# Designed miniproteins, single chains, continued (5): the designs that were tried, part 56

Each design is a single chain, and the fold is of that chain. pLDDT is the mean over its residues in the fold that is shown.

## One batch from the design tools (miniprotein)

Design m17929
Fold by ESMFold2-Fast:
Structure m17929 (fold): chain A 57 residues (1-57)
Amino acid sequence: SFAEVLRRHADLVDADDIVEDVRKKLGEKAAKEVEEIARSQGPVAAALYAKELLDKS
């Protein structure tokens, strides 16, 4: 699964790049939510949440 792939490559997940991509596509509010998840739960959780937001938009 995508989640499994992300967890195996957690060291390659750049939270700043994910936040910036979300900001450009969904705006500042969505980007701030992803940033908060990255801060509290880590970059893999942030990437999974960002994917869910982008898929629902």
Scores: mean pLDDT 76

Design m17930
Fold by ESMFold2-Fast:
Structure m17930 (fold): chain A 70 residues (1-70)
Amino acid sequence: AEEEELRRAREEWERAVAAGVRPANPLPERAELEEIYERNVAKAKEAGNEEMVELIRRQYEYWLRLRDAE
């Protein structure tokens, strides 16, 4: 599942590049990722949505793995 989500995100980005879209950094800088993560987790916790907190955590871990793989 995690590998599948990373693969799909990568394929979508590659399709955009192949379609002539200007290549852009597919992932924000680590500091930006941390800010997004903290902001989204805070909102989800305020809403009492534990499922969303887990989803945000997994998303952040996926993006960190992509950054670390570079």
Scores: mean pLDDT 65

Design m17931
Fold by ESMFold2-Fast:
Structure m17931 (fold): chain A 104 residues (1-104)
Amino acid sequence: TEEVEKVEAEKEKLYQKLRDDAAKTLGMTIEFPGEKRIRLSGAMSPTLAAQLRRELEAAGYEVTLTVPEVAPEISEAEADILAGTIVSLLLMIESIKKLELKRL
């Protein structure tokens, strides 16, 4: 029991570190409040916010976006690239947690 708790604590620390590093790099707050649920908060353009929501929902996620400050508009092409990068990072972070659940 104690060995399992220790391994879970170390994995939780790694998961939190990766999430915090991503949040700091993106200037956003990133939370995973439950299965297939993502909460993002930060300054972003309306075009980026809409694209992020679409891509995450298409991936099967329930998305809560909080935009306390509207960032300057970016092009649709820039929003596509940036949203795709953010989604890839978020999916990678979640996949670490999913590998733990499969225990294979």
Scores: mean pLDDT 73

Design m17932
Fold by ESMFold2-Fast:
Structure m17932 (fold): chain A 145 residues (1-145)
Amino acid sequence: VLEELLKAIKEKKPALLEVEESEIVKLLELIRKNVPGVTLVLTPTRELAERLAKEVPGSVLLTEETLPILSDIGMVFATYEDFLKYKDKIDESLISLVVVLDFEKAPEETLEALAELHKKGVTVIGLSRNVSEELRKRFSELFGL
């Protein structure tokens, strides 16, 4: 629900939301327009990251070229693997929000890195097509809900 997403972002609380694939682009466009700072969007595949970066105006892919200019970029797309590769080079103070697409597919190492970012004040939003009770419990345990 869009209202639930905006409330979680405004209150800087982590949230796990059930969304249809057709809603993702509209949600990301809304985040880009309304959320200050850098939003990092994590995807399960490079192909999805590239597609969404083309569909969401003013967004880019996380690359060696975009890393040093993150402060000038409102929204950056990365795979779970690229995020782990570059996390030590990312200035986490620039990141206000992380959106994790297909949250149930995120590797445990990625989830642990996201829990560390949350402890540093970064808001984490998980998106999934189907949010089971087990997935909600795992999310709550990771982010101290």
Scores: mean pLDDT 83

Design m17933
Fold by ESMFold2-Fast:
Structure m17933 (fold): chain A 82 residues (1-82)
Amino acid sequence: SDKELQKIKELIKKLADKKNLPDDLRNRIMSANTISEVIGLQIDIIGDIIDAERRGEDEKTIKVLKNALEIAQKKGRLLSTI
């Protein structure tokens, strides 16, 4: 329902804030509001992690992407309940 979706959005926003996600990653997670959109987001973030590792990005950058992936996965699980 719309009310349940709003509760999920609030919870996910709070988690992204707690993890200090960059605005770009936060916006990507917040804009994915269906199961299909969240699955696509997870695939995209996994690709971002692989690309960052191949470019030799620092562990902090990779950790931020992994935190975003965990939050996206949690959003997917919550969306599957409504």
Scores: mean pLDDT 89

Design m17934
Fold by ESMFold2-Fast:
Structure m17934 (fold): chain A 82 residues (1-82)
Amino acid sequence: SSMEEKLEQIRKSLSELLTQLARDLLARGASREQVLEALNNAINWEAKRLKEAGVPQEKVDEFVSEMRKEAERIVEELLAES
């Protein structure tokens, strides 16, 4: 429960950071693919931190899968509002 609550808070914080990063990159003329690469790099960095903090691999894999879907949604939503 306490680990699940911490993971949910990390997901929310990372989603906010990914949104800001995507906005900044799109404003600078980056392509959809370049933005997704940058967001996936940020997700992979956070996944490494979680693994080093002792989070089980199954939960890290789930976190990465969920955050990659979130990154795709963020980029598509920002492109639609442009």
Scores: mean pLDDT 87

Design m17935
Fold by ESMFold2-Fast:
Structure m17935 (fold): chain A 95 residues (1-95)
Amino acid sequence: NQKYLQEALRLWIEANKVKDEHLEEVAKKAGVSKESLTGLLEGKKSLSPENAIKLADFLLETAPEEVAEEIKELLKKQAEETKNKKVKEELLKLL
């Protein structure tokens, strides 16, 4: 379950006023496919371990100041709920 990663991504999109037509560029900058990014936003797909870490890193590095703390808290919650030990450890290292 990647509900907190999904929420962090939604918060990042809202804060940056990103429109649907810009999601491909956002996915490219995060190092994930557009299909993976939109699938996560729609709650239809979970990202692979590698892509989840890439997206989390991107969100933390690029978060606007006004939402940076909330994104960090959401990603911490995602790490705590993550059953994959490697993903949990890598997410916690980013925080």
Scores: mean pLDDT 84

Design m17936
Fold by ESMFold2-Fast:
Structure m17936 (fold): chain A 61 residues (1-61)
Amino acid sequence: SSEVQRVRDAFQAALDQQLKDLEARAKREGWSQEQLDAQKDELTAQIQRMQDVRVAQVQAS
């Protein structure tokens, strides 16, 4: 549905912004590439879980 697509688009935009913020923070705080990659993976997994829950709620309505 168009509603599911809007939810997916919103979560993708949020992930893109949070990844940019995370990269900026990593540069400021002197993170290793390994640390940055681990944090990106965790953030991506978290946003994906939240998206799946929200999509399921929209589809159940």
Scores: mean pLDDT 88

Design m17937
Fold by ESMFold2-Fast:
Structure m17937 (fold): chain A 76 residues (1-76)
Amino acid sequence: SSSAERERREQLEKEVEEGIEALVEAVAETLGIPVEEMYEGLKEKKSVLEMTPEEEKRARERAEERRREALELLRR
């Protein structure tokens, strides 16, 4: 049965996409740039992201918070 395998793959893709979105938002907030500008920078592959270890840690913490909030909303 391919349906269960397809559902699992779609769920993993969605989780990855949500994780990337949360990370991009967290990094944008940490660097003080609009999310839209960050997406444009990534699309053009321009060197936009210069993060110190402290900024990277903060971005990861923000991404974790956003992921947790999103999961809580999905549970409601």
Scores: mean pLDDT 65

Design m17938
Fold by ESMFold2-Fast:
Structure m17938 (fold): chain A 118 residues (1-118)
Amino acid sequence: AGAPLFPAPEELPGHRVVHLGTLEKGQTVEATFTNTSDKPVLAVVSARASGPATLDVEVYVNGKLVAKRKDVKVNAGETRPLLPEPVIVNPGDTLTVKVTVKSADGPVEVRLHLTELS
């Protein structure tokens, strides 16, 4: 597993948006989040494209592939969730997100949205 890219999870506010990177065609970002809180966290991966883009996404929990989408299309100026459903990260679990830009007419911003369940 890679090193955590986020502040310590015990400092996580109830809702957080983390910018994972601004990517160009052919680039990949990989990000890791460990839930050290006592509450489940909902994770949503989104992309915003400046021009039309096509992305691949893979999501792992504790090193196991739990969600995968290939050839996700994002329109110019659109912010789009890359998976149809949020991923639940239970207390003590580690989420790894991998996003690859297959094609893009401009930069693509990738974000991870984390919401603590009350």
Scores: mean pLDDT 83

Design m17939
Fold by ESMFold2-Fast:
Structure m17939 (fold): chain A 65 residues (1-65)
Amino acid sequence: KEELIQKIADILARQGALTREALERAFEEVSRELGVPVTIDDLDDAERALLLQLFGDKELERAEA
């Protein structure tokens, strides 16, 4: 499950955007790799919190202070 978060983060980084659409694309790509449908509902509370933290950190970088 933790590996799933890392895959999603990597895909989002490659896209250079942290949007809802990019997140949905990342889940679709991971679903293809695993051969099963995966959505944000498949994540635990801790995993969702980690993903949100990664998203927030990227936004802070873009803001440049």
Scores: mean pLDDT 65

Design m17940
Fold by ESMFold2-Fast:
Structure m17940 (fold): chain A 73 residues (1-73)
Amino acid sequence: SQADQLAQQAIQLIQQAKQAEQNGDYGKASDLYRQAADLNRQFATLLGVPQEAIDAGVQELLDQADALEKKAQ
């Protein structure tokens, strides 16, 4: 399904973000976590996940992105 494809893309972006972070590319890692957060919101919405649960999961990724962006400065 489209939701499954979006979920796979989100997983791949998180893996790429972790690799970028390990390489010290904090700006790239931040951008990748933000992209993964957007895809997570999209597929979870398609699956009918409650908004509160979506917001919590997305916030974890955005918090990681914010911390890495601050580290990149």
Scores: mean pLDDT 87

Design m17941
Fold by ESMFold2-Fast:
Structure m17941 (fold): chain A 83 residues (1-83)
Amino acid sequence: MLLKLFNEAVEALKANNVEAAIAAFKKLAENSPDKLLAEFAAQVVEDLEANPARVKAIVTELSLIEEGSGPSIYQAIYERLKS
């Protein structure tokens, strides 16, 4: 379920549909039993609401999470999404 919400949010951002992405990340934050994942999702919502121009940079960061690569925190987030 959580991975599906994450994928929906990423696809929305790639389509430049910021409203749909914010809605998906809000659901991810609400439904996540893990504090790290919930805080990450909430932070993405805040970043998108405060600065929509960062969409491209955020998509790049989220792609690293999908690959399970990059810093250890991205790997931790990806494992929580798969759970």
Scores: mean pLDDT 75

Design m17942
Fold by ESMFold2-Fast:
Structure m17942 (fold): chain A 83 residues (1-83)
Amino acid sequence: DLLEEQKKLLKLLLEKAYEEGLITKEQYEELLKLIEESDDLNELAEKLFLAIVDNAEKKGIKGDEFREKVNKIYEEALKKLKE
């Protein structure tokens, strides 16, 4: 099921973003609930990305450092998805 696979990936991305400090605990819990309750994958992905961007800006994480952290989150999430 492609929808279930994509939701699993979003949950893993959310978990990794939280571990990297780019999502607050409150945002993690709210977005996790939304992933369970919604089938609008584009909206869910947009909300996650905007939360990551907002928290990175608040922490002064910009440019190459931001790109490297986002790439790490994605790579680690994909690795766990295949396990």
Scores: mean pLDDT 83

Design m17943
Fold by ESMFold2-Fast:
Structure m17943 (fold): chain A 75 residues (1-75)
Amino acid sequence: AAKQQAAKPASAAFKLLTQDLPDTASSVAKLSGDEKVAFSKAATAFIQALHPDAPLAQVQAAAVALANAIQGILS
């Protein structure tokens, strides 16, 4: 329950980014090389956290980090 509750902020952030920024691909294309590298690192870390035996808290933390990286890039 607590781990599922903690996952909601990451899901909500990603949902808001998708709804408020419908052209995220275009936004990413306008990023500098350094910003693209930062985004790639956050995305890679999230993918690595998607291990079947990984605790939900670890997956949630990686998802929050990815959502924050996307928000920072698009701000």
Scores: mean pLDDT 62

Design m17944
Fold by ESMFold2-Fast:
Structure m17944 (fold): chain A 95 residues (1-95)
Amino acid sequence: DIIDKLVEAAEKSKDKEVARKLREAAALFERAEELYRNAEAGIGDVKKKLEAARRLLEEAKRILKEIVEKSKDEEVKKVAEEGIAAVEALLRRIA
């Protein structure tokens, strides 16, 4: 699970800012997945839920891309890249 990987990377990170950003990206992705599942189930305003999920995913991708560009920790960069791939996969399902 990518959420667990992002949270684990945050816990192991000695950089508090990187840890905060990894946790933020994980939380945004989890919220987007919940909105997507509810939309697939036809619960409430499907269009608004998909739009909200897309916005959260684009924000998570932006945070993860910043981690990839600025982090010198190769393991953190690898997990952030896996996170970007997971975000892109869910964005393709929403589109």
Scores: mean pLDDT 88

Design m17945
Fold by ESMFold2-Fast:
Structure m17945 (fold): chain A 110 residues (1-110)
Amino acid sequence: SDELREYELKVIEEVMKQYEEELIKEIKDKYSSDEAKKNEEIEKLKLQREVALEYVRIVLEHPSDTEAIAKAMEELAKKYGISVEELRNLVAEWQKRMDEIAEKKALEKG
């Protein structure tokens, strides 16, 4: 349902933002002496998160409609001025970051 989709999307966005904050702290620590590189990495992270959220929205809006998803992905790529391949890479890089955080938290819980 539309109500369930909007609820799920809001929950996903809040979780993504929490992970973004954790990753920003790690970037700030790693690049504490290089402000330009720190800002570049933070900007890249924010773009990855924003694109990943838009991808989730597209998939939730077009369940089992591969043609509609493909068309929406092309439109999203044009909006960001990148290729569909580059857009898919941004989503994949964000998913990898999320998986690494989830694995770390699972190991810390014992």
Scores: mean pLDDT 84

Design m17946
Fold by ESMFold2-Fast:
Structure m17946 (fold): chain A 59 residues (1-59)
Amino acid sequence: SLADFLVEEVGLDEPSAREIERLVKSGDVDPQFLADTMRRLGVLDEEQQKKLIELGNSL
């Protein structure tokens, strides 16, 4: 799931990861925008950015 990816590969705590997944699922946060922002901040590499977008779009 997106939340599992955020915990395991990004290092977010579970409550924060679940809240982000909820916001993406509700459409309040666009997965492309989230992934692009995290990539720009140096939190994700290119492959992780692609994976986040795919997981977010599957919600």
Scores: mean pLDDT 85

Design m17947
Fold by ESMFold2-Fast:
Structure m17947 (fold): chain A 93 residues (1-93)
Amino acid sequence: GLELKPFFRTGSKLLGMERMIKLMGLLSIAYGKERGLSIGELKKKLDLGHLSNAELQKYLEELITPLNEALKNLGIPLELVRRDGEYMLIETN
């Protein structure tokens, strides 16, 4: 949607659009399983073996604010956080 445009615009420059769609799918599946995604799992599943863990972490950190702003604007009570070294969607209410 239009609300997700800044998130996808930022992410497509960093990771590419196909990987952004895969990332959203991975986060959604992990949320349904009540778990997070480690940097190593994301690196493997998004086919980003050419990036260092630090580079991928930097790119993911750049996506947190635009995604959380989009979720808030859509009225979705979820936010993307990093907890215990993992990226996950958590409920805000």
Scores: mean pLDDT 83

Design m17948
Fold by ESMFold2-Fast:
Structure m17948 (fold): chain A 69 residues (1-69)
Amino acid sequence: SIEEAKKAIDEALAAGKISEEVAAKAKKALELLEKGDFNSALKELSKVYDELPEDLRKVLGKTLQEVAS
């Protein structure tokens, strides 16, 4: 879910695994998904995706798949 993805971003930031800038951009992508703007969400997420830890990339990938279905 989007809520679980936001929590995972917050936990990664608290653990020092991502920067505040990366966390903010990832959250913006999730907000765009909540609004149904899938293309803009993918564009924003692509800017930071490679900077995300593997576990967080898996959570976000699952969230994108669930919203797309």
Scores: mean pLDDT 79

Design m17949
Fold by ESMFold2-Fast:
Structure m17949 (fold): chain A 74 residues (1-74)
Amino acid sequence: MKEEIAREVAEKEGISFEVALKITELVLEDPNITAEELAEAVKKELGKEISVEKAAKAKLIISEKILEKKEKEL
């Protein structure tokens, strides 16, 4: 499931699957995580640079996918 969301984020934002997967995992662990914290975590753990703006966009896509899935089950 998280792999499916990460794949869509990677395609839409033009980032690597590894970066998209890391952002997806972090958002799932803490939905209140900031875009700045996401960009910092990606840099520290993967050594990849991503803008705060791109991290914010990725978080928005992930949040929408989680909500869509919950709505379809109800």
Scores: mean pLDDT 79

Design m17950
Fold by ESMFold2-Fast:
Order: structure tokens, then C-alpha cells, then sequence
Structure m17950 (fold): chain A 108 residues (1-108)
């Protein structure tokens, strides 16, 4: 599927995933934030599959909203005016939010 190959390339080149991580993201329909969080937590593919099965659209919206809220707060608290530094703060907040969300799903 040419669309799947394009998504895989984007996940690797733009989002910095390994080929294995990109394949997991496509297979389980996970965002790059969730796959990266799972890798950093040392999760097996079986645990990633369990997380993917527990993620309905409502939980995916909760994660998106939590990421937006935490990223916004992080930028306000740091009062950073440099665009590149602000993007780094935003990205770090999104990554930490996804990691906490994955931990909570594992405890359910």
C-alpha cells in the first residue's frame, strides 16, 4: 500500500522513529508519541497491543487535550521567547504527557 509506505517514511524522517517503531505505530494505529513512550518504558509488543486495544477515540481525545494543556502551561511557566527553544519545551511536555498516559493505561 503506497499510503502505508508514505506514512512509514514520515514517521521515520519527520518524527524520528526507528523502522521497528514506525511499523508498530502503523500496525496498532498509535501516534509517534505513544510508540516513543512505550519504547522509553521498555514495553514488549504484547504490552503495546494491549494499550492499543484499550485506546478508544475518547481516550485518544483525552491524550490530545492533556498534551495541549501541559504544553501550553510549560511554555507559560518557562516564558521562553526563542522559537526553537519554545518548540523544544512544547515537544518535551507532549512526550512526558504521553509517557504518563501510557503508565496509567498499564495500571488498568
Amino acid sequence: DPLVERIKKRLMEVNGLSEEEAELAIKYKLSHYLVRAARELGLSEEEIERIAKSLDEEKREELRDAMLERAGRAVEENNEKDKEKREKILEEARRETAKEFVRELLEE
Scores: mean pLDDT 83

Design m17951
Fold by ESMFold2-Fast:
Formats: structure tokens, C-alpha cells, sequence
Structure m17951 (fold): chain A 99 residues (1-99)
């Protein structure tokens, strides 16, 4: 489990994401779950089972952070452009985390 300090950092990140997000509720939930899992793997001690997929997920998260810093809308197309991935690749990764 994450420390209280890391939980607060994660909560701040998710709040900024919510503020700028433009898309479906399903996609928003998928991005939230992806970010939470990434924090657990990088800072929470959860093992990284698929390193190639982890690197693509990191590119998506870094793209979201850059969009937040720029104050730009967080859309599938903007994330794909910033991450250097196709929208279909982003959507496929997102579907693993959507509930």
C-alpha cells in the first residue's frame, strides 16, 4: 500500500486530470486506474510483470502530466500525440483498466 504522502500526491494528480479531462466516464475511470496501478508499481512495491507494457503506460502517464502542465484538454487524441502512440494503442491499454 502507498504511504499517506504518496496517496496525497496521487489524489492531487487525479484531481488535475479530472479538471482537464474531455472524454467518456469509462475512459476517465480507465486512466484513473492506470495511474493508480503505475504508482503502485513505481512507488508502492507492486511487481512489474510486463516491462514493455509498463514503458508504454509510463509514456501515457507522462503525456497526461505534460498536458496538465500546459493546461491543455486531456483527450485520447492529445494523449496519443504527446505519448507518440496511436489512439488504438492507448485505447487497448486503457481497456485493461476500465471497469
Amino acid sequence: ELSDGLKQQLEKFLKELEKLFKGSKRNFEGFKNLIKEHYLRTMGGKPIEDFDRFLKEERIINAILKLIEKGEPITLSNIAKEAGLSQSTVSRILNRYAK
Scores: mean pLDDT 77

Design m17952
Fold by ESMFold2-Fast:
Structure m17952 (fold): chain A 79 residues (1-79)
Amino acid sequence: MEELRAFIDTLPPEAAAAVRIALDYLEKGDSEKAAMALYLGVSQLPPEEAQRVLELAIRYAKEKGLDDLVKDLEKMLAS
């Protein structure tokens, strides 16, 4: 989580806001809303930054045992 939060601070403000909203849903265990907010955030980023956000989000989702969210994020990463 700390690594992802630090990376978000380097992102453009609009993308950073969307990813922070996704993290709030992720911390609450709302996998569906977290995935939707992450998709909105990463769609505004260059491919390299989008990939890094998704990789860090996948790691955190795995740490929390959110298997459905992990699968959704891995599909976004593969696209």
Scores: mean pLDDT 79

Design m17953
Fold by ESMFold2-Fast:
Structure m17953 (fold): chain A 67 residues (1-67)
Amino acid sequence: LAAYIQKKARDAGLTFDSSAINTLVNYALQLQNQYELESVVELVLGYARSNGKTTVTAEDVQAVIGS
């Protein structure tokens, strides 16, 4: 799972820090299907990119998943 998340980030020109990976992994364990995870990862990457970031943090993930 973490490898999948990091691959998506690299494809977008970004990286995830350890806190962002842990947050997404914990969230993903509660998801029912792969499409939900893919959508969340894409939204998080878009959010970070829009803010001019090169590294995604847990804060960015929480902004997308509605903590």
Scores: mean pLDDT 76

Design m17954
Fold by ESMFold2-Fast:
Structure m17954 (fold): chain A 78 residues (1-78)
Amino acid sequence: SPEKQREFKSVQTMLRMVGLVTETYLAIRQGKIEKAQAILQEAKALFARNSSYLTPQQAAQVQKMIADAEKAIAAAKA
């Protein structure tokens, strides 16, 4: 059904998003701030392209993950 196809796409998007955010934090821990910024930009681009597949709750969760990662990068640069 169209709903099941949307659910599959949303789950796939959420898994990819978690992976990118995880790689961002790994890069921060390695002191690779420019790499962390690049990976986070990839996450933002994925969110922009795939936001229509996400529920409002999933979109809010992704926005929070991105905002938390941006704060972590800012803290690592200070």
Scores: mean pLDDT 88

Design m17955
Fold by ESMFold2-Fast:
Structure m17955 (fold): chain A 120 residues (1-120)
Amino acid sequence: MSLLEKIEELAEKAVKSEDPEEALKLLEEALDLLEEAYPQIAEGVEKYREALEKLREAMKSKDLKEAIKLLQKARELFLEGEDIALEKVPEEDRERLLRIMKLMGEAMQKIAEKTLEKLE
């Protein structure tokens, strides 16, 4: 299996996961492989790692307002990482990377929604 196919599979599993901790772990594994596949986007991957860390902090929060602020920061960092990565990836891989990023974003949104539901 190619690294890109494995990354896409991990992102799809993260979207389908009902356990936020499992989904977060799958996203972390996808980022490790993404950095391996495209060392030139390491700065973008680092922004994604920071986004996942803010998401993990939100999941541990017992305060709804604190969780919302952490989730907003996670979204901001994710969008920064996406912008950096898309600029530096080869044109021929851009469509696949966009699909992977969309899946990672969907998984993060699902984790965020479950985090907020737990605090309400």
Scores: mean pLDDT 85

Design m17956
Fold by ESMFold2-Fast:
Structure m17956 (fold): chain A 81 residues (1-81)
Amino acid sequence: STGLPPEVEFALVKREVDEFLANPSSRPAEALLPSLERLRELARDPRVAGEAKALLTRLSQHPAVTANPAVLAAARAGIAA
C-alpha cells in the first residue's frame, strides 16, 4: 500500500502503463509486472475495481502482453480477482 487514495494510485499506475504502451519495445514486458500487481490490488477495491479490471482486460489483449505467458497470466489473475 502506497498510502494514496485508490483513485490517485490508479491514475499513477495508468500513467506508467500508458508510457510503456507508447514504446513497448523499449523495455521487456516483465517491466509491467509491478503495475499489474498494483492493478490486481486496485481490482479488489470497490471504488476503482471496474476501472482497474478494464485496464487489465485491455493489457491482456495487447501484443506485448500476449507474447509473454508470465505477464499475460498476471494480467488475467487481476481480472479474476
Scores: mean pLDDT 84

Design m17957
Fold by ESMFold2-Fast:
Structure m17957 (fold): chain A 111 residues (1-111)
Amino acid sequence: KKEKIKKLLKEIEATIPMLQSRNLSDEELERLASKVAEKLFEIMKIEGLTLEQFAKWLGAKDASRESLVRAVTAALSLVPPELADIFANEKTRRAAELIVDKLLELAKKSE
């Protein structure tokens, strides 16, 4: 259980610098964001967490799209969630939105 989660987290961490690449196409950005979302969803399922509990685990206030985007944007920017609006660039926000939208889609389809 813990080893599989550690592997998934390392794979997500390795993808973050690629999401910030200036030469990344919209298609590549969407593909990478989907891969991150799928790995996050797998972690949620391994831990047996509801979407609300998983949102809290990610540092989000709740499982709303707005709260999840803020938390993911902060994680991608390596800043606390309260600083995300100050330090996040538009590309980081776009990547976070794509990740969250795919994660919410996967969670909805699993019910």
Scores: mean pLDDT 76

Design m17958
Fold by ESMFold2-Fast:
Structure m17958 (fold): chain A 94 residues (1-94)
Amino acid sequence: AIPLDPKELEEFIKEKAKKLGIKEETVRAELEALLYMQRLAEEGKRNGIGVRLVKSYEENGVIYAELEFEDGVIRTLTLDRKTAKLTIEERAAP
């Protein structure tokens, strides 16, 4: 479970960064992506909308994930591990 208390969240980030040998900023960005996905899943459940992972890969330290929702929206998540930058884009499915 992801801690909701800010102090516990910071300790969780530090512990995970140490365990995985990655930057704390990268762990924070990955948690931000997970929380975003959890929110979308909760909204989808409320509205009866399913989600499908279309593709996911990592190239040159950049994590890419594309998700298609049954409402016809495609959401693309891009996480740069080096800069800890998370980008989320939405577009209509063709």
Scores: mean pLDDT 71

Design m17959
Fold by ESMFold2-Fast:
Structure m17959 (fold): chain A 61 residues (1-61)
Amino acid sequence: SKEDILAQLQALIDRLRAAGDDQTAAVLQSVLDIVQQESDLARQQQLARQAQEYADDVLAQ
């Protein structure tokens, strides 16, 4: 659901901030804001997946 996707993105933002990566957290916040206004569930899922992959790459450093 959209609520689950928003919760997933918020959890990633919180993890990035806890790691001290405010820049990546800000990028994911922008994605969360887009998902909140998106009505197409497939597009919401695509954006969330791209955000997760981006966050995973940053956290793997």
Scores: mean pLDDT 82

Design m17960
Fold by ESMFold2-Fast:
Structure m17960 (fold): chain A 91 residues (1-91)
Amino acid sequence: AAAVEAREAELLANTSDPEGLRARLAALDPRARELFIRILEIEREAAARGRELRERERTRALSAEELAELEREAEEREAEIKRLLEEIAAL
């Protein structure tokens, strides 16, 4: 699908090993590929969030409320990745 192709292209444009990623994605069944692309997107979003937080910590300490929100976000991401991995394993 065009949407999946566009998402794959964005991941390839932002990886240090585009040929290795392309080969891994090409080896997967279409459904497994779609689920794996979603996992990579979540990991990329988590990495971007981590960089933002490190930059914020350079200017001030995080509040208790900010830390609680970050823990919630991390738990939600971990649960989503686990769910996607279980879907791939069930294929």
Scores: mean pLDDT 81

Design m17961
Fold by ESMFold2-Fast:
Structure m17961 (fold): chain A 80 residues (1-80)
Amino acid sequence: MEERKKRIKEFIEKSKKTAEDNLQKMREYAKNAVKDKEKSIKLLEEYGKKATIGAARYSQEEGDKVKEEVDKLLEEAKKI
């Protein structure tokens, strides 16, 4: 029982960190997306997908929130 609870907790913490790290990378990349728009958008989409999947693995509600933020960042990047 304890080992299974510990593994679940570790999985949640890792998924949370992965989502946060990918969102942070996406935000930083969006700020610098001006010089190579096509490559920048593809990388933003990749980071956004990883962030959304990571968040969804510990909570569907958190996954939905992250996806909404990702979609907004992608729309802003496409307007550049």
Scores: mean pLDDT 65

Design m17962
Fold by ESMFold2-Fast:
Structure m17962 (fold): chain A 77 residues (1-77)
Amino acid sequence: SALAARIDEAEARLAELETLFRLYLEGKIDIPKSYFRDRLTALIDELRALYAEAPDERVKALLERAEEFLRRMEEAL
């Protein structure tokens, strides 16, 4: 379904950001902090809208995971 595809895309985007941030902390890549913040904030907004449109356990879990990642990133910066 279109909804399932949107959830799968959001999950893939979150996993990519988590991987890139880990590599950034390890000093393996040089990406501006704003890159992570902008992308993660946009993803959180999209997940909030998706959850409001269609409450789904996977969307809630991804939203909680993304919000926790944002908190950890802000603490590390």
Scores: mean pLDDT 85

